# Designs tried in a protein design run: designed miniproteins, single chains. Part 59

Each design is a single chain, and the fold is of that chain. pLDDT is the mean over its residues in the fold that is shown.

## One batch from the design tools (miniprotein)

Design m2034
Fold by ESMFold2-Fast:
Structure m2034 (fold): chain A 94 residues (1-94)
Amino acid sequence: MEELKERAVKAVREAMKAASGVPNREVTILLTAAALQAVAAYFSEDPKEAAENLRGAAGTLRKAAEVAQPYDPSAAETLRKAADEVERIADEIA
């Protein structure tokens, strides 16, 4: 379970790096929110709570991808792939 949480946090961190150049405040706010949700999942002792926080992070990353799309389609695709990976990890946890 801890290894799955570490993989999810890593996926969010790499997505944030890929989108760091997008000149849009909403993208920055959404990426920060996704990071906080991933951290909340990491410190959750309840597998269901961890999975819910990761599903929240995945949803937030997808929203960030939508906003990022007109600025950087490549960053938006990376955010969508990260969201899919985080959701897959959430399903493996609970």
Scores: mean pLDDT 86

Design m2035
Fold by ESMFold2-Fast:
Structure m2035 (fold): chain A 88 residues (1-88)
Amino acid sequence: SAALAQAIRDTALLALKEVEEDPEKAVEIAKGAKRITVGLAAQIGPEFAERVEELMDRAIAAVEEGDLQGFREAVAALVAEAEAAAAA
């Protein structure tokens, strides 16, 4: 569903904005975004849900290490995957 993929994109972009505004809450924000995006991705399909989970786990690992650039890269990859799914 294009609507589900757009919701995943919007959730990922909101998490990026929230982490940039409040980096001390980055781990909690990233974990919250993982729960939402993986749940939505599961409704699209198991292969896409697995991809989203891998990218969100990378994002969480990055913020746990204080790597905000790694977090931005993981979110950008997730947004690209969600936009591709919305266009299909």
Scores: mean pLDDT 88

Design m2036
Fold by ESMFold2-Fast:
Structure m2036 (fold): chain A 126 residues (1-126)
Amino acid sequence: SMEEYKEKFEKLYKIALEIIKSDPRFKDWSDEELEALAKLVAYAVLLAREPSKENSFKFREAFKEYARLLPAYKDLSEDELTGLFIPLELDLRNRSGGVEKLEKLPELDDEEAVRAALEIITSFFG
């Protein structure tokens, strides 16, 4: 349902934001940059766990929002940003979809999934 989807997103977003805010790599980043990154990470986890048209769309929109805050990507067209989205989506599906830890409690799986998605995203944009 829409409510269950919203609750799943909000839980992952909160975990991602707490991890990012506590990470020394991001200490000098603006709240806008931290929030956009956390949103992208949360949708990346949702997409990796459930590859659907809705999750792909939400991830793509969050990707464009975050990329436009970065000096290297801010002036790219929508089509150019879409070209970057496809390789990152494939990396997320291949690296997180093989998670051997599906038997774990949802809370532990969420934090581990968020940490994995964050490293994939930061490696892609770094």
Scores: mean pLDDT 78

Design m2037
Fold by ESMFold2-Fast:
Structure m2037 (fold): chain A 77 residues (1-77)
Amino acid sequence: MLEELRREAEALGAEAGRLDLTPEQRAELARVLAQLEETLKQAEKAIKEGSPEVEELIRQAQRLLAEARALVAAAAA
């Protein structure tokens, strides 16, 4: 699951490099992707430590990924 989220985030970053993004759109996408990467790091630590917060962190990462997808989709059309 975490590897799928990471691959999707990487794919979105690569796609953004091919889009005609405004500087503002590029900055916002970079911010969302940075939050996603930080959340995925926290989820990896939580899994290693057996933390009950794993589910919450995964859901947060999924929300951030959805937000990044929406930004890319809006910029592409």
Scores: mean pLDDT 81

Design m2038
Fold by ESMFold2-Fast:
Structure m2038 (fold): chain A 65 residues (1-65)
Amino acid sequence: LGVKVTGAMMRIMADAVDRGEAADPAKVKQTAVETASRLLGIDKSSIDDPSLSSVEIVDKAEELA
């Protein structure tokens, strides 16, 4: 569901910027994994892949949901 996934990514980026963490890609990825796991009810370990970008993590979570 692209509309919901896009909204979640925008919120993740806004929250990271507000906390001064936007410059740290690892922090952004961690926030993406946590948010996607909660929103889609997916096990965090299924989407926490260090080779994936934040967008790819959210896309994978949507496919698994």
Scores: mean pLDDT 67

Design m2039
Fold by ESMFold2-Fast:
Structure m2039 (fold): chain A 70 residues (1-70)
Amino acid sequence: MEERRREEERARETARLTEERLRELGVLGARVSIEDGVPVVDTSALSDEEARRAAEAHIEAYREIREREE
């Protein structure tokens, strides 16, 4: 139970950090949500270049959250 809550909190924090990075990059059409405890970026409204930047921001957010946990 506690581990599951920790995973949900981590997913929520990762989603929030991804949104902040997307905002910094000017990628305003990306939507960040949590599906089945996993942060997901909806790029359906984005151009190919914006979608690539969104993916990079998402990866960076995951990396930063992992570094904070150490």
Scores: mean pLDDT 75

Design m2040
Fold by ESMFold2-Fast:
Structure m2040 (fold): chain A 62 residues (1-62)
Amino acid sequence: MSEEEIKEIIIKVLRENPNLSNEELKEKLIERGVPEPVAEAVVDALELLGSKEKLVERLESI
C-alpha cells in the first residue's frame, strides 16, 4: 500500500467514525491495512491534538 493510500484510509476512517475511541480507531485502521506503527502514530497524534477534526485538517494540508 502506498503512503498516499494510507493517508486516504486514515482520513476516511476518521471522517466516517467520529464517535469511535482512539483504541477502536487503531483497530479499524489496522483492519483496513494500515501498518500497526502508523496506526499507533495516528492515535498519538489524536492524543496530542485532542481532536479528530484537527488531525484530518493537518493531513489534508500536506
Scores: mean pLDDT 78

Design m2041
Fold by ESMFold2-Fast:
Structure m2041 (fold): chain A 98 residues (1-98)
Amino acid sequence: MDEEFEKIKEEAIKKTRELARQLASERGLDPEVAAQTAEALATYFLDLSYKYYKKLVERGEITEEEAIELFKKDSERNAKIAAELGVGIAEVNQEAGE
């Protein structure tokens, strides 16, 4: 279980960074600032999802296999959300002179 979650998390964070860089570049923003912000957000969301599904498995509410599948789907959704939010934060910071 833990090894599968770590693999999914690493892949999601990688995709989040790549998407954030692309979106930031298309909008004329700093791609590295956007990618760093998006990575921080993705890491936070993924850690919350991991703890949540792990607790459901420990309670016997879902199986480890179900938890892995749900976490994978959440990771794909969260990667896109984190990328968009990271770009949005980078845009606001650029307007504020940061």
Scores: mean pLDDT 83

Design m2042
Fold by ESMFold2-Fast:
Structure m2042 (fold): chain A 101 residues (1-101)
Amino acid sequence: SAEGLASLFRQAADHARKAAEAYEKGDVETAKNYAKQAISLLESAITAAELDPRFAAHGERARKALEDVKKALTMSPEEAAKTFRKVAGDLEAAARDLEAA
């Protein structure tokens, strides 16, 4: 459902934002734990989107966000924080798009 998918995007965005905040504080372990939760939520969002052709574009947004999160885990804490904030913003925009439909 659009509401269910929007909820997954909002939860992933929240965890991505918390990962960014943890990286900004130098707490790499806490940041990685939030990142793992965001990855799990994004994988769930991709699976849910693939079951309904109406959400194909949202599935691609989730896939792109997942790739960005995985890349961020290989970056410096400063660059990872910036990437996670961008991912959080992109996912919040995707959730709003779903809620407006």
Scores: mean pLDDT 89

Design m2043
Fold by ESMFold2-Fast:
Structure m2043 (fold): chain A 75 residues (1-75)
Amino acid sequence: SGEELAKRVREQLLAAGVPEDAARLVGEGVRAIGEGDVDRAARLLSEALSQLTPEQQELAHGLVDQAMAELLALR
């Protein structure tokens, strides 16, 4: 489910040293993608990315891409 993917992405970001607020926003963005709310996902991810280093942004991008692939496979 989108909620399970959101939790996994958040936990992986936290394990990599991403601040909790930013990791939470990325997780909420993944959940919004799962719900088909593209506008909300874009807002949440933009806020999260503004709090991240370039290295953390690349990690977040990769995790979101993987979550997107899993969500598309569920359709």
Scores: mean pLDDT 83

Design m2044
Fold by ESMFold2-Fast:
Structure m2044 (fold): chain A 81 residues (1-81)
Amino acid sequence: MDVVIQGLKITLKKPLTPEEAKKLAEEIKETVLSVEGVVDAEVQVESPDVIRVRVVAESEEAIKKAVEKLKETFDAEVEVI
């Protein structure tokens, strides 16, 4: 199966505690996986204000929908890398 893999960088407006970052990472993973055509998502807390996401999807349209949903759900900057 051919899939699209896209890295995302989420920059938060304020640094989080480790507990808050873990909870947010779980919410981000659930949000991305809820998008039609997303197959898998890996979420890593890089720093108190930066979270990295690797999205595996069936199409570029699914990647775009995941990015839009993240922007709508979270008050954070989302960059495609």
Scores: mean pLDDT 82

Design m2045
Fold by ESMFold2-Fast:
Structure m2045 (fold): chain A 90 residues (1-90)
Amino acid sequence: SAKEEAIDAALTPLLESGELTEEEYEELRAELLAVPEEELFERFAELMRRRLEELNKRKGLNLSEEEIERAVEAAVGNFRQAYEHYKAKA
């Protein structure tokens, strides 16, 4: 499905870069697959923001609120583009 393809396209690069562990990848993928299409981008933004805030606290990263916001905005934009691409092919 377009949803599954878009989720995989968004999360796989993060797994390959080591930004997500295999466990985190599986958890995020399952959570996004359970979300209704109408809430998909909002939930994705919430999950990405929560993950970055968690990493900021856990790893002692000096990420500002603005940097987190920029990263979330970019991730959502890329995810939306992937979703529309796969939806058009279906």
Scores: mean pLDDT 79

Design m2046
Fold by ESMFold2-Fast:
Structure m2046 (fold): chain A 99 residues (1-99)
Amino acid sequence: MKKVAEAVREATRRMSEEVPYAREAIEEVGEGLIRAIEEGKAETVRVEKMVKLPDGKEVKVIVVGQVSESGAATISASGTKELHEAAREASLALLKAYA
């Protein structure tokens, strides 16, 4: 469990560095996942936020984290291609930490 929780902290930190406009949503999901892992609870954490992109366009970002009954964690996201790709990278890191 501790290894997966630390992987969530690292993965969400990297996502926040790559996609700073979505940082608040990423951090909220990360905190929820860490709590679920530490409590040994299966949970889905979903955060939606309206964010302003660097080009001035407003977009709704959605970040979803899941913890299974086995303690495996995944992150998915939508709103921008960058956020979606960062979430894919995060999920790969989380799967490696669980194995």
Scores: mean pLDDT 85

Design m2047
Fold by ESMFold2-Fast:
Structure m2047 (fold): chain A 90 residues (1-90)
Amino acid sequence: SFDEELLKSAIEQAVQTIEKGIEALKKKDKQALKEEIEKLRYIKELIKKYNKDEDKTKELVELIEEAITALENEDIKKLEEVREKLKELS
């Protein structure tokens, strides 16, 4: 369904954004880090707006919020854990 394709696309984009965020943290690139955090916030709002499955949306939103917090805290290990959990949802 369209909602399933949107969810899959959002998960793939969130995973890529987390990977780029980890790279930005390793390079100490504060501007790139900020851009990846803003990208995750955008993905979260897009899912909340268009996905009708509230329970699946809640789980994905929670993982994206965990990734945002981990990027802000510069916690690479937590980012890797969240990335793997997101991959399990796809």
Scores: mean pLDDT 84

Design m2048
Fold by ESMFold2-Fast:
Structure m2048 (fold): chain A 87 residues (1-87)
Amino acid sequence: MEEKAKEYIEKAKQALDSGNLEEALKYTREAFKLAKESKNLDILEEVYRLLQELYQKAIYYGNDKLKEEASKLLDEVRKEIAKLKNQ
């Protein structure tokens, strides 16, 4: 499961670098799902960093829908990271 989560992270980074923000968000969501299931803090923190960059790019391109979706996912990822750090 960790290898698959890392594969989605790399796909998300590639999509982000190519300006495909919707595809980057899709792969970031898949990585988050797997990181939650495996309780992998390192991957959750990497997902968080990707979402912060996605959020900033969504603002830059004026994509309000993507900005809102990235913001909601950022809140969910932050909560999962907090749960693992407080164990």
Scores: mean pLDDT 84

Design m2049
Fold by ESMFold2-Fast:
Parts: structure tokens; C-alpha cells; sequence
Structure m2049 (fold): chain A 68 residues (1-68)
């Protein structure tokens, strides 16, 4: 589960709660490789929970790190 690797990294670095990780897992249907190619604005568009949209830059960065 590729998105779980991104969410695990966000938990370790930002202390992201399990409830928010579960929401992001449900809302983001893109692979790590796809997320690594997306802009911050594109990732924000995938996030349906407005309070979690500020995490988009961190998601993009984590996906790029994990894709290499």
C-alpha cells in the first residue's frame, strides 16, 4: 500500500494523528509515483478535508523521497 508509506513518514515527522491518516488514505487514490509528479495544487485538489490541505507540500515531498 504505497500511500501508507507516505502517511507513516508524515506520522514520524509531523505527528499526524491516525484519524487524519485514515481520511487521507480514503481521499487520495493516487500512487506514490503519481503523487511525486503532481504539483502542490493538484494534491490539494485530492484532499476533501479542508483542514488537511496544508499538508499537500509535505505529501508531495514525501512521495518524491519515496519514489527514488
Amino acid sequence: DTIDDVLELLERELGLPEEWRERLRREIKASVAELAQMSVEEVEGLIKTPELRPLAPFIVNAARVLSR
Scores: mean pLDDT 82

Design m2050
Fold by ESMFold2-Fast:
Structure m2050 (fold): chain A 99 residues (1-99)
Amino acid sequence: MKPSELELVRRLGEDAVKAVEAAEQGNIKEAFEYIKKLWEKGVSRTELLNLLQIVLHVAGLEKAIDVAMLYDALGFSMEEILKAVAKVAEEEGFEVPEI
């Protein structure tokens, strides 16, 4: 995890910390329960999409589909989700199609 990602997680508070910890264990469903709590508290869509990127960096890109489906369930557009996933994939050295 990058230092800037740690700063964001600390700023968002305990539910964000627990989301990242669950993602480190590969438990995307549990991570998402904490993300849902942040959304219910009024955390912005932009901050939640930044948290999606952190979760994928921690859990690995093989979880991208699971994470995308859960964010779609919160009402995020597939375009927003895919742009966030693509940014993580590019940072990990994968080539991604233009979205």
Scores: mean pLDDT 79

Design m2051
Fold by ESMFold2-Fast:
Order: structure tokens, then C-alpha cells, then sequence
Structure m2051 (fold): chain A 85 residues (1-85)
């Protein structure tokens, strides 16, 4: 559904090294989750925040690799995204 489509888009953008698109999709995914769960309890909110922070962490690591002339391995990207699910 909408969440799944955004996660798939984030995966594809990261695998393609299109970090600008990945940023925009992560922002859309974050906004969608917080809007959908805005009236949820604290524990649910903490879990949503943890998922978002994991996506941001992956993106920033990929950016650092690129700045150093390296590429974050596709295997690592897939493993981290699978861990979010």
C-alpha cells in the first residue's frame, strides 16, 4: 500500500545511488507515518521514530561512502531495509 510503495521507492533510490530522491522519499515516508500514528501511544511512537532513524542512518552512511569515493554495498542496503520490516 502507500507505506510499502514509499519503502520500495527508498530501496530503489538507495540501490541506484540517487540520494536526493531517497531523501525526498524518506521525508514523505516519515510524514506519512507520523500523520497516520499521531494519536498513538508513546511506545508505538518510539517504534516509528526508531524506524525513521534507521532509514536516516542508512542514507547518511551511503552519503559518507560516496563523499569518500566509495559505495555502500547493495547487500548492506538490502539487509538494513529488511531489518526495518
Amino acid sequence: EEEEKLLEGIREALLAGDFDTAVKLIEQYTKLLFEKYKDSDVETTKKIVARVLQLIGLLEEARIYKKQGKTLPEEEIRARLDAIR
Scores: mean pLDDT 80

Design m2052
Fold by ESMFold2-Fast:
Structure m2052 (fold): chain A 68 residues (1-68)
Amino acid sequence: GVMEALQARVEMIMHQMMIELKRNSSNTDQMNNIYNDHVNFLNTMRDLVPAIQPYVDKAIAELNELMA
């Protein structure tokens, strides 16, 4: 359904973000900058489409776990 398609889109974006973070894994400052930019983007998406909030919150949680 529509919600499944939206979830898949958020997961695709998250996957691309994780690839970028992994490419910069040897530079902590760069990773922090990329992480902050990605979190800001996900928050903006949630504000524009409130229905995707649970998927965005999950994506941010997974990014936080990767950075821990």
Scores: mean pLDDT 75

Design m2053
Fold by ESMFold2-Fast:
Structure m2053 (fold): chain A 88 residues (1-88)
Amino acid sequence: SAQALIDQVEQKLANGEPVSEEEIRQLIKIAGEAVAKGDYDLARRALNLAIEAIKQNKLDFSKYANEFLKIQMEAGALGNDDFTLGLP
């Protein structure tokens, strides 16, 4: 489930364990699906967790930047113009 992946990634980051690119992609997917459902709290949680994983694992943010921007723009188009991300 979405919550199970969020809990797993949070625990990995807390323990200093590496988060895979596949797990980061799944978090981004969860965020996009959450925005489509109007669940902005879940979307923000999943995206912030993905950003933290990218930073802690020293991954190239540019590989994910287009997906983050698209989700932020989609949230704005759906009427949440205060949906902002702490993008690197």
Scores: mean pLDDT 78

Design m2054
Fold by ESMFold2-Fast:
Structure m2054 (fold): chain A 63 residues (1-63)
Amino acid sequence: DLVDQFAKLASLDPSMSRAQRVAFFQLGAGLPVDGVLDARTRAALEHWLATGKRLPAEFVGPR
């Protein structure tokens, strides 16, 4: 799971919910913070895990 991989790499508290982990990534990445793993958040997370770089929200996908 991409969210779990991010949480592990970022050394997040393992007791955090999935939504809290997603929200933490969104906050750090400059994405809308809603705690939902939508297509934009998922694409940004995949890119960050693969390259160590985050995508701007506008670039990640259509609204």
Scores: mean pLDDT 69

Design m2055
Fold by ESMFold2-Fast:
Structure m2055 (fold): chain A 100 residues (1-100)
Amino acid sequence: KTLEEIVEEIFEEIGYKVERLEDGSFAVTPESAPDNPPVIISREDLELFVELIAEGKSVEEIVEEMEKRGASREQINIFHRMALLIELDPELLEEVKKLS
């Protein structure tokens, strides 16, 4: 699976509608609040997220690294939910590790 395929599956599983953008970023909107403006997650932040997961960083460590990069509260909430899902799913964790 590609990075794009794996992150789209993760976004959908955590309850977001996802649109892949031409620059490799993703526009994600909560299914519970479809009228909210989409949150943009950059490809660079997703690549860093994958590296941190592959290195065995904790959910807390991943969130702290994203905060240091200037991620918004909404982006932090998304990364936190993604990291929790991966921690609970060993098969998904192995797929993410193969991307690094």
Scores: mean pLDDT 84

Design m2056
Fold by ESMFold2-Fast:
Structure m2056 (fold): chain A 84 residues (1-84)
Amino acid sequence: SLREKADAYIKEGEELFKQKRYEEAGEKYVKAGDLYKQAEDYESAATAYARAAYMFRLAGRYDEADELLKKAEELLQKAAEKKK
């Protein structure tokens, strides 16, 4: 499933983060966020993009980090709209 593939990318990103491979970890978290978004799991997608943003910030890629934080914020708003 999309969610299982996203979970696998989260694990890959966590392993890369432990190795201080921040840019590569961020790329894995972006892939996970994209898959969670396709699965309409907006809270998990937002969390993945926020983790990616933190990784890109550690790598000195501030513009990409800011863009991912905006994506995470928009997805959290979508998640809130589904709570009726």
Scores: mean pLDDT 87

Design m2057
Fold by ESMFold2-Fast:
Structure m2057 (fold): chain A 109 residues (1-109)
Amino acid sequence: SEVEKLLKEIRESTDPKKIIELLIKLAFKAGDLALARDVEGLEELIKQLKELLEEETDPVVKKALEILIEGVERMLELVRNGGSDQEIVAVTIGTVLALAGLLIELERK
């Protein structure tokens, strides 16, 4: 699974910029899971992201993980409640833009 590969790369990386770039890729993959109505895949992803958040010490990476967790939880809620593809895409893009904002902030420093 490409999701499993991205999660492995995130666990092995110590660079906050690289981790956020991988979390952006993971946000798009979460959107793909939501468009496929893959409830089990979204639930497993939320679980693994929460495990990463508990172990994280970098404050910017913690914020990025919190943004992605909130985004994926909103995607899961839309899938469970019969939300449209348009609503799923909007949540996916909103999550990606929020993560990109953190990446720009890191490049400014």
Scores: mean pLDDT 89

Design m2058
Fold by ESMFold2-Fast:
Structure m2058 (fold): chain A 99 residues (1-99)
Amino acid sequence: MPSKREQLIHEAQVLIDRGKALLAQLEQPLTPRELARLQVVWAVEAAALSFLVSQIENPSEEVKELLEKMKEAIKKKDWKTALEYGIKAAELIKKQLES
């Protein structure tokens, strides 16, 4: 069963890297239509981050709080804020699994 922990650490890192790349796209001066197109990609990444958190047994209180903030941002379609909270949650999960 220790192998599942290593697998989750790898998944967390992949999602962190992709999330950071998506946030970097927001540094570009995007038109409203380009933002709408990227919104679908951001929604998929946010869902993947949420799924990762759901695979963790007994996540820390901080991870739970970040997940709730991410869900609130998703509800408001604030994809930048949702990705930022999701990335922080994934980083904390990785740290917890490495402990």
Scores: mean pLDDT 77

Design m2059
Fold by ESMFold2-Fast:
Structure m2059 (fold): chain A 97 residues (1-97)
Amino acid sequence: MKTESLASFQKTLDTTVKMAIESKSAIFHAPLFLEAAKKMYQDGDYETAKLLSEAAIRLAKAGGVPGVAKEAQDLLDQVNAKLASMAPKDYVVLPTA
């Protein structure tokens, strides 16, 4: 996915999640976001799949659907592993001030 679209998409997801929680429909939106995340993972859109998985976890926790939260977390772990495997190498340096 395009970098410019990821920031906009994340903002849209946050708004959608907030509205679903406010309307008390998080229980129905959680599995929908999980399915969308799975589809993005299958399509190779790992960055979008990560954002959708994080949104699904938030919705599942708010809606009280622990099974969906666990499945979304498992998918997020798979997405993170895939993103890490695609990186040439992980240079993680903590800047010490």
Scores: mean pLDDT 75

Design m2060
Fold by ESMFold2-Fast:
Structure m2060 (fold): chain A 65 residues (1-65)
Amino acid sequence: GHEEAERYAAGAASYAAAGRPELAAKYAQMTGDEGGDPENGKKAAEAALAGDAVAAGRYAGQAAR
């Protein structure tokens, strides 16, 4: 549910900030899959893989709303 999506979004943002793009992308995707918005989860994962930690965190947060 929303609590799972929020935890995964926090994980995505943390891994992106830590310079771990593959883990950030995985957690961003899980945010969309676990009751979040899948489109914003996909955008967060794409941003993470591109090395854009700020965009990855922003989209992951949007996905969890």
Scores: mean pLDDT 81

Design m2061
Fold by ESMFold2-Fast:
Structure m2061 (fold): chain A 67 residues (1-67)
Amino acid sequence: SYADTVSALAEKEIAELEKRVELSEEERKQIYDLFNQLKAALEAGDIATAVALAKELGKLLRELSKK
């Protein structure tokens, strides 16, 4: 499903970031809080909220990748 595809892609991007940079516990918490909110929005069928959360997660991952 679309939800499964988006969730799997986000999980893969998080895993790849964790291999490349050392994340603090606070940074890891921020990532997984957003990821869990994204999964909840996808499960609820709230596409507008899911898109906004995916953009916010992507922005956070890009910023952390600069370490």
Scores: mean pLDDT 83

Design m2062
Fold by ESMFold2-Fast:
Structure m2062 (fold): chain A 75 residues (1-75)
Amino acid sequence: AREELLKTIEDHSGPEAAERFANAPQEVHDLLLLQREWRERVEREGRPPDEAQRREAAALEPLVEELAAEIAARL
């Protein structure tokens, strides 16, 4: 869940980075979790993502990038 994502950020980037993301709007965390869950689901299936799954990921990527840039500007 969201706490697992924040723990992963803490483990790889340090507690300060995790705290920065913890203070971000809920929508940002929800979007990052959806992107992570989608990738994990595809990996569990053991097959390349189909076109519909790639389209879904492609739609999420620019939103994640835009929100990440907005977080960086605020933090």
Scores: mean pLDDT 59

Design m2063
Fold by ESMFold2-Fast:
Structure m2063 (fold): chain A 87 residues (1-87)
Amino acid sequence: SMEEKIAEALAQLDALIAELRASSSVAQQLTVLTQLLKELEAELQRLKADPNRDPSLSPEETELRIAILEAQIARLREAVAELQAEA
């Protein structure tokens, strides 16, 4: 289901965030996560501007990609805000 695919993508992102927290300074974590956030936001804007750009993707696959990106962006914004409060 869409919900299962979103949950899997978020679990992978949470694993990355946890690994960074274990191995990196707050400043290094902020650098990595803010860059990732910027890249995902740019990709979301591209997909929303031209959802039919890639003819190999069905409309349903495009909607799923948008949903995953929106969920990942929300999670990253929370992680960045938490780190900024610790800095």
Scores: mean pLDDT 85

Design m2064
Fold by ESMFold2-Fast:
Structure m2064 (fold): chain A 58 residues (1-58)
Amino acid sequence: MKVSEEELARAAEAAGQLGAIDNATPDEVARWMAKAGGISLEEARDAVAAGVGPPPGL
């Protein structure tokens, strides 16, 4: 991964604040993390594949 664990955690938190939902697709989660957290879509997708994402529920 090209981003730090801290950056990934911050992006996931920001995605939660943006209104991340249960059962979001990996692409939707990655898109929200990239947009809200300021990381690239590719890095966000890698993070989601590794099990990093917004908390369950809003």
Scores: mean pLDDT 61

Design m2065
Fold by ESMFold2-Fast:
Structure m2065 (fold): chain A 89 residues (1-89)
Amino acid sequence: SRLERLLRLAELGIAALEAIRAYLAAPSPENLAAALAAEEAFIAAAREIMDDPEARALVEEVLALLEAGDFDGAIALLRERVAELRARL
């Protein structure tokens, strides 16, 4: 369903940001590979639903927080959206 695709996007976004944060805290080839794989999965999911205005708004809000350097805020926003989307399922 549409809600399941939005939920998957938000969950993949959390996974990508957590993997990037882990890499930045402890740079290693293994952590870099994990971060790149998580980012690739998120980008693929985002491309499938970029015509959805709710998906676009979520991505834009996350990008604004990342541009401000607020990684923790971006993860918190995505976790809140996951909880909201699960409640709507």
Scores: mean pLDDT 86

Design m2066
Fold by ESMFold2-Fast:
Structure m2066 (fold): chain A 89 residues (1-89)
Amino acid sequence: SDKEEVKKMGEELKELIEELKKKIEESGLSEEEKKEFLEKIEKIEDEAIKKAKEESKGKPKIEQVKAVFEEIKKRLEELKEEIEKLIEK
């Protein structure tokens, strides 16, 4: 069902965010670097909410919601790669 698909995608994004936060907290990064990455995650979440609200103005189809979630996932994955690169140095 459409509601189940949206819920599952939301849960997957939540898990990715939790994994990133844990990775940041467990890292040897400085407190300042950790704060910067946590703020980047918060901004990505805020932008996701904003985009979802904007698309809802046009009576969005499930495909539009999925597209927003895929964009957010891509941004979170790019941030994960950046964090991993810094931790490995």
Scores: mean pLDDT 75

Design m2067
Fold by ESMFold2-Fast:
Structure m2067 (fold): chain A 95 residues (1-95)
Amino acid sequence: SKKSEIEKEIKSIRNLRKILESKIDSELSDFEAQQLGSLVAMYATVSTHIEDEEVREEAIKQLRSLRDKALTSKNPDLRDYVVSSLTKAIEELEK
């Protein structure tokens, strides 16, 4: 059913956010931090293309959580890039 499909998509979005947050907390080389930044930016961009309203509302919540986590990052370049990318995606979804 459509409801079951929405529930699966929401769970997938939540699981991906948890994985990304755990990687932001990990000790990273400069190369690993750059790759993680690119993955988070991709996650943010893909989230802006969500068409279902319920999934979009959950995506906004997950992006805000991820942004808050990124603000605590010990890697300033990763933090600044990721926060910028996530903020832009949140603004696009809230239009």
Scores: mean pLDDT 80

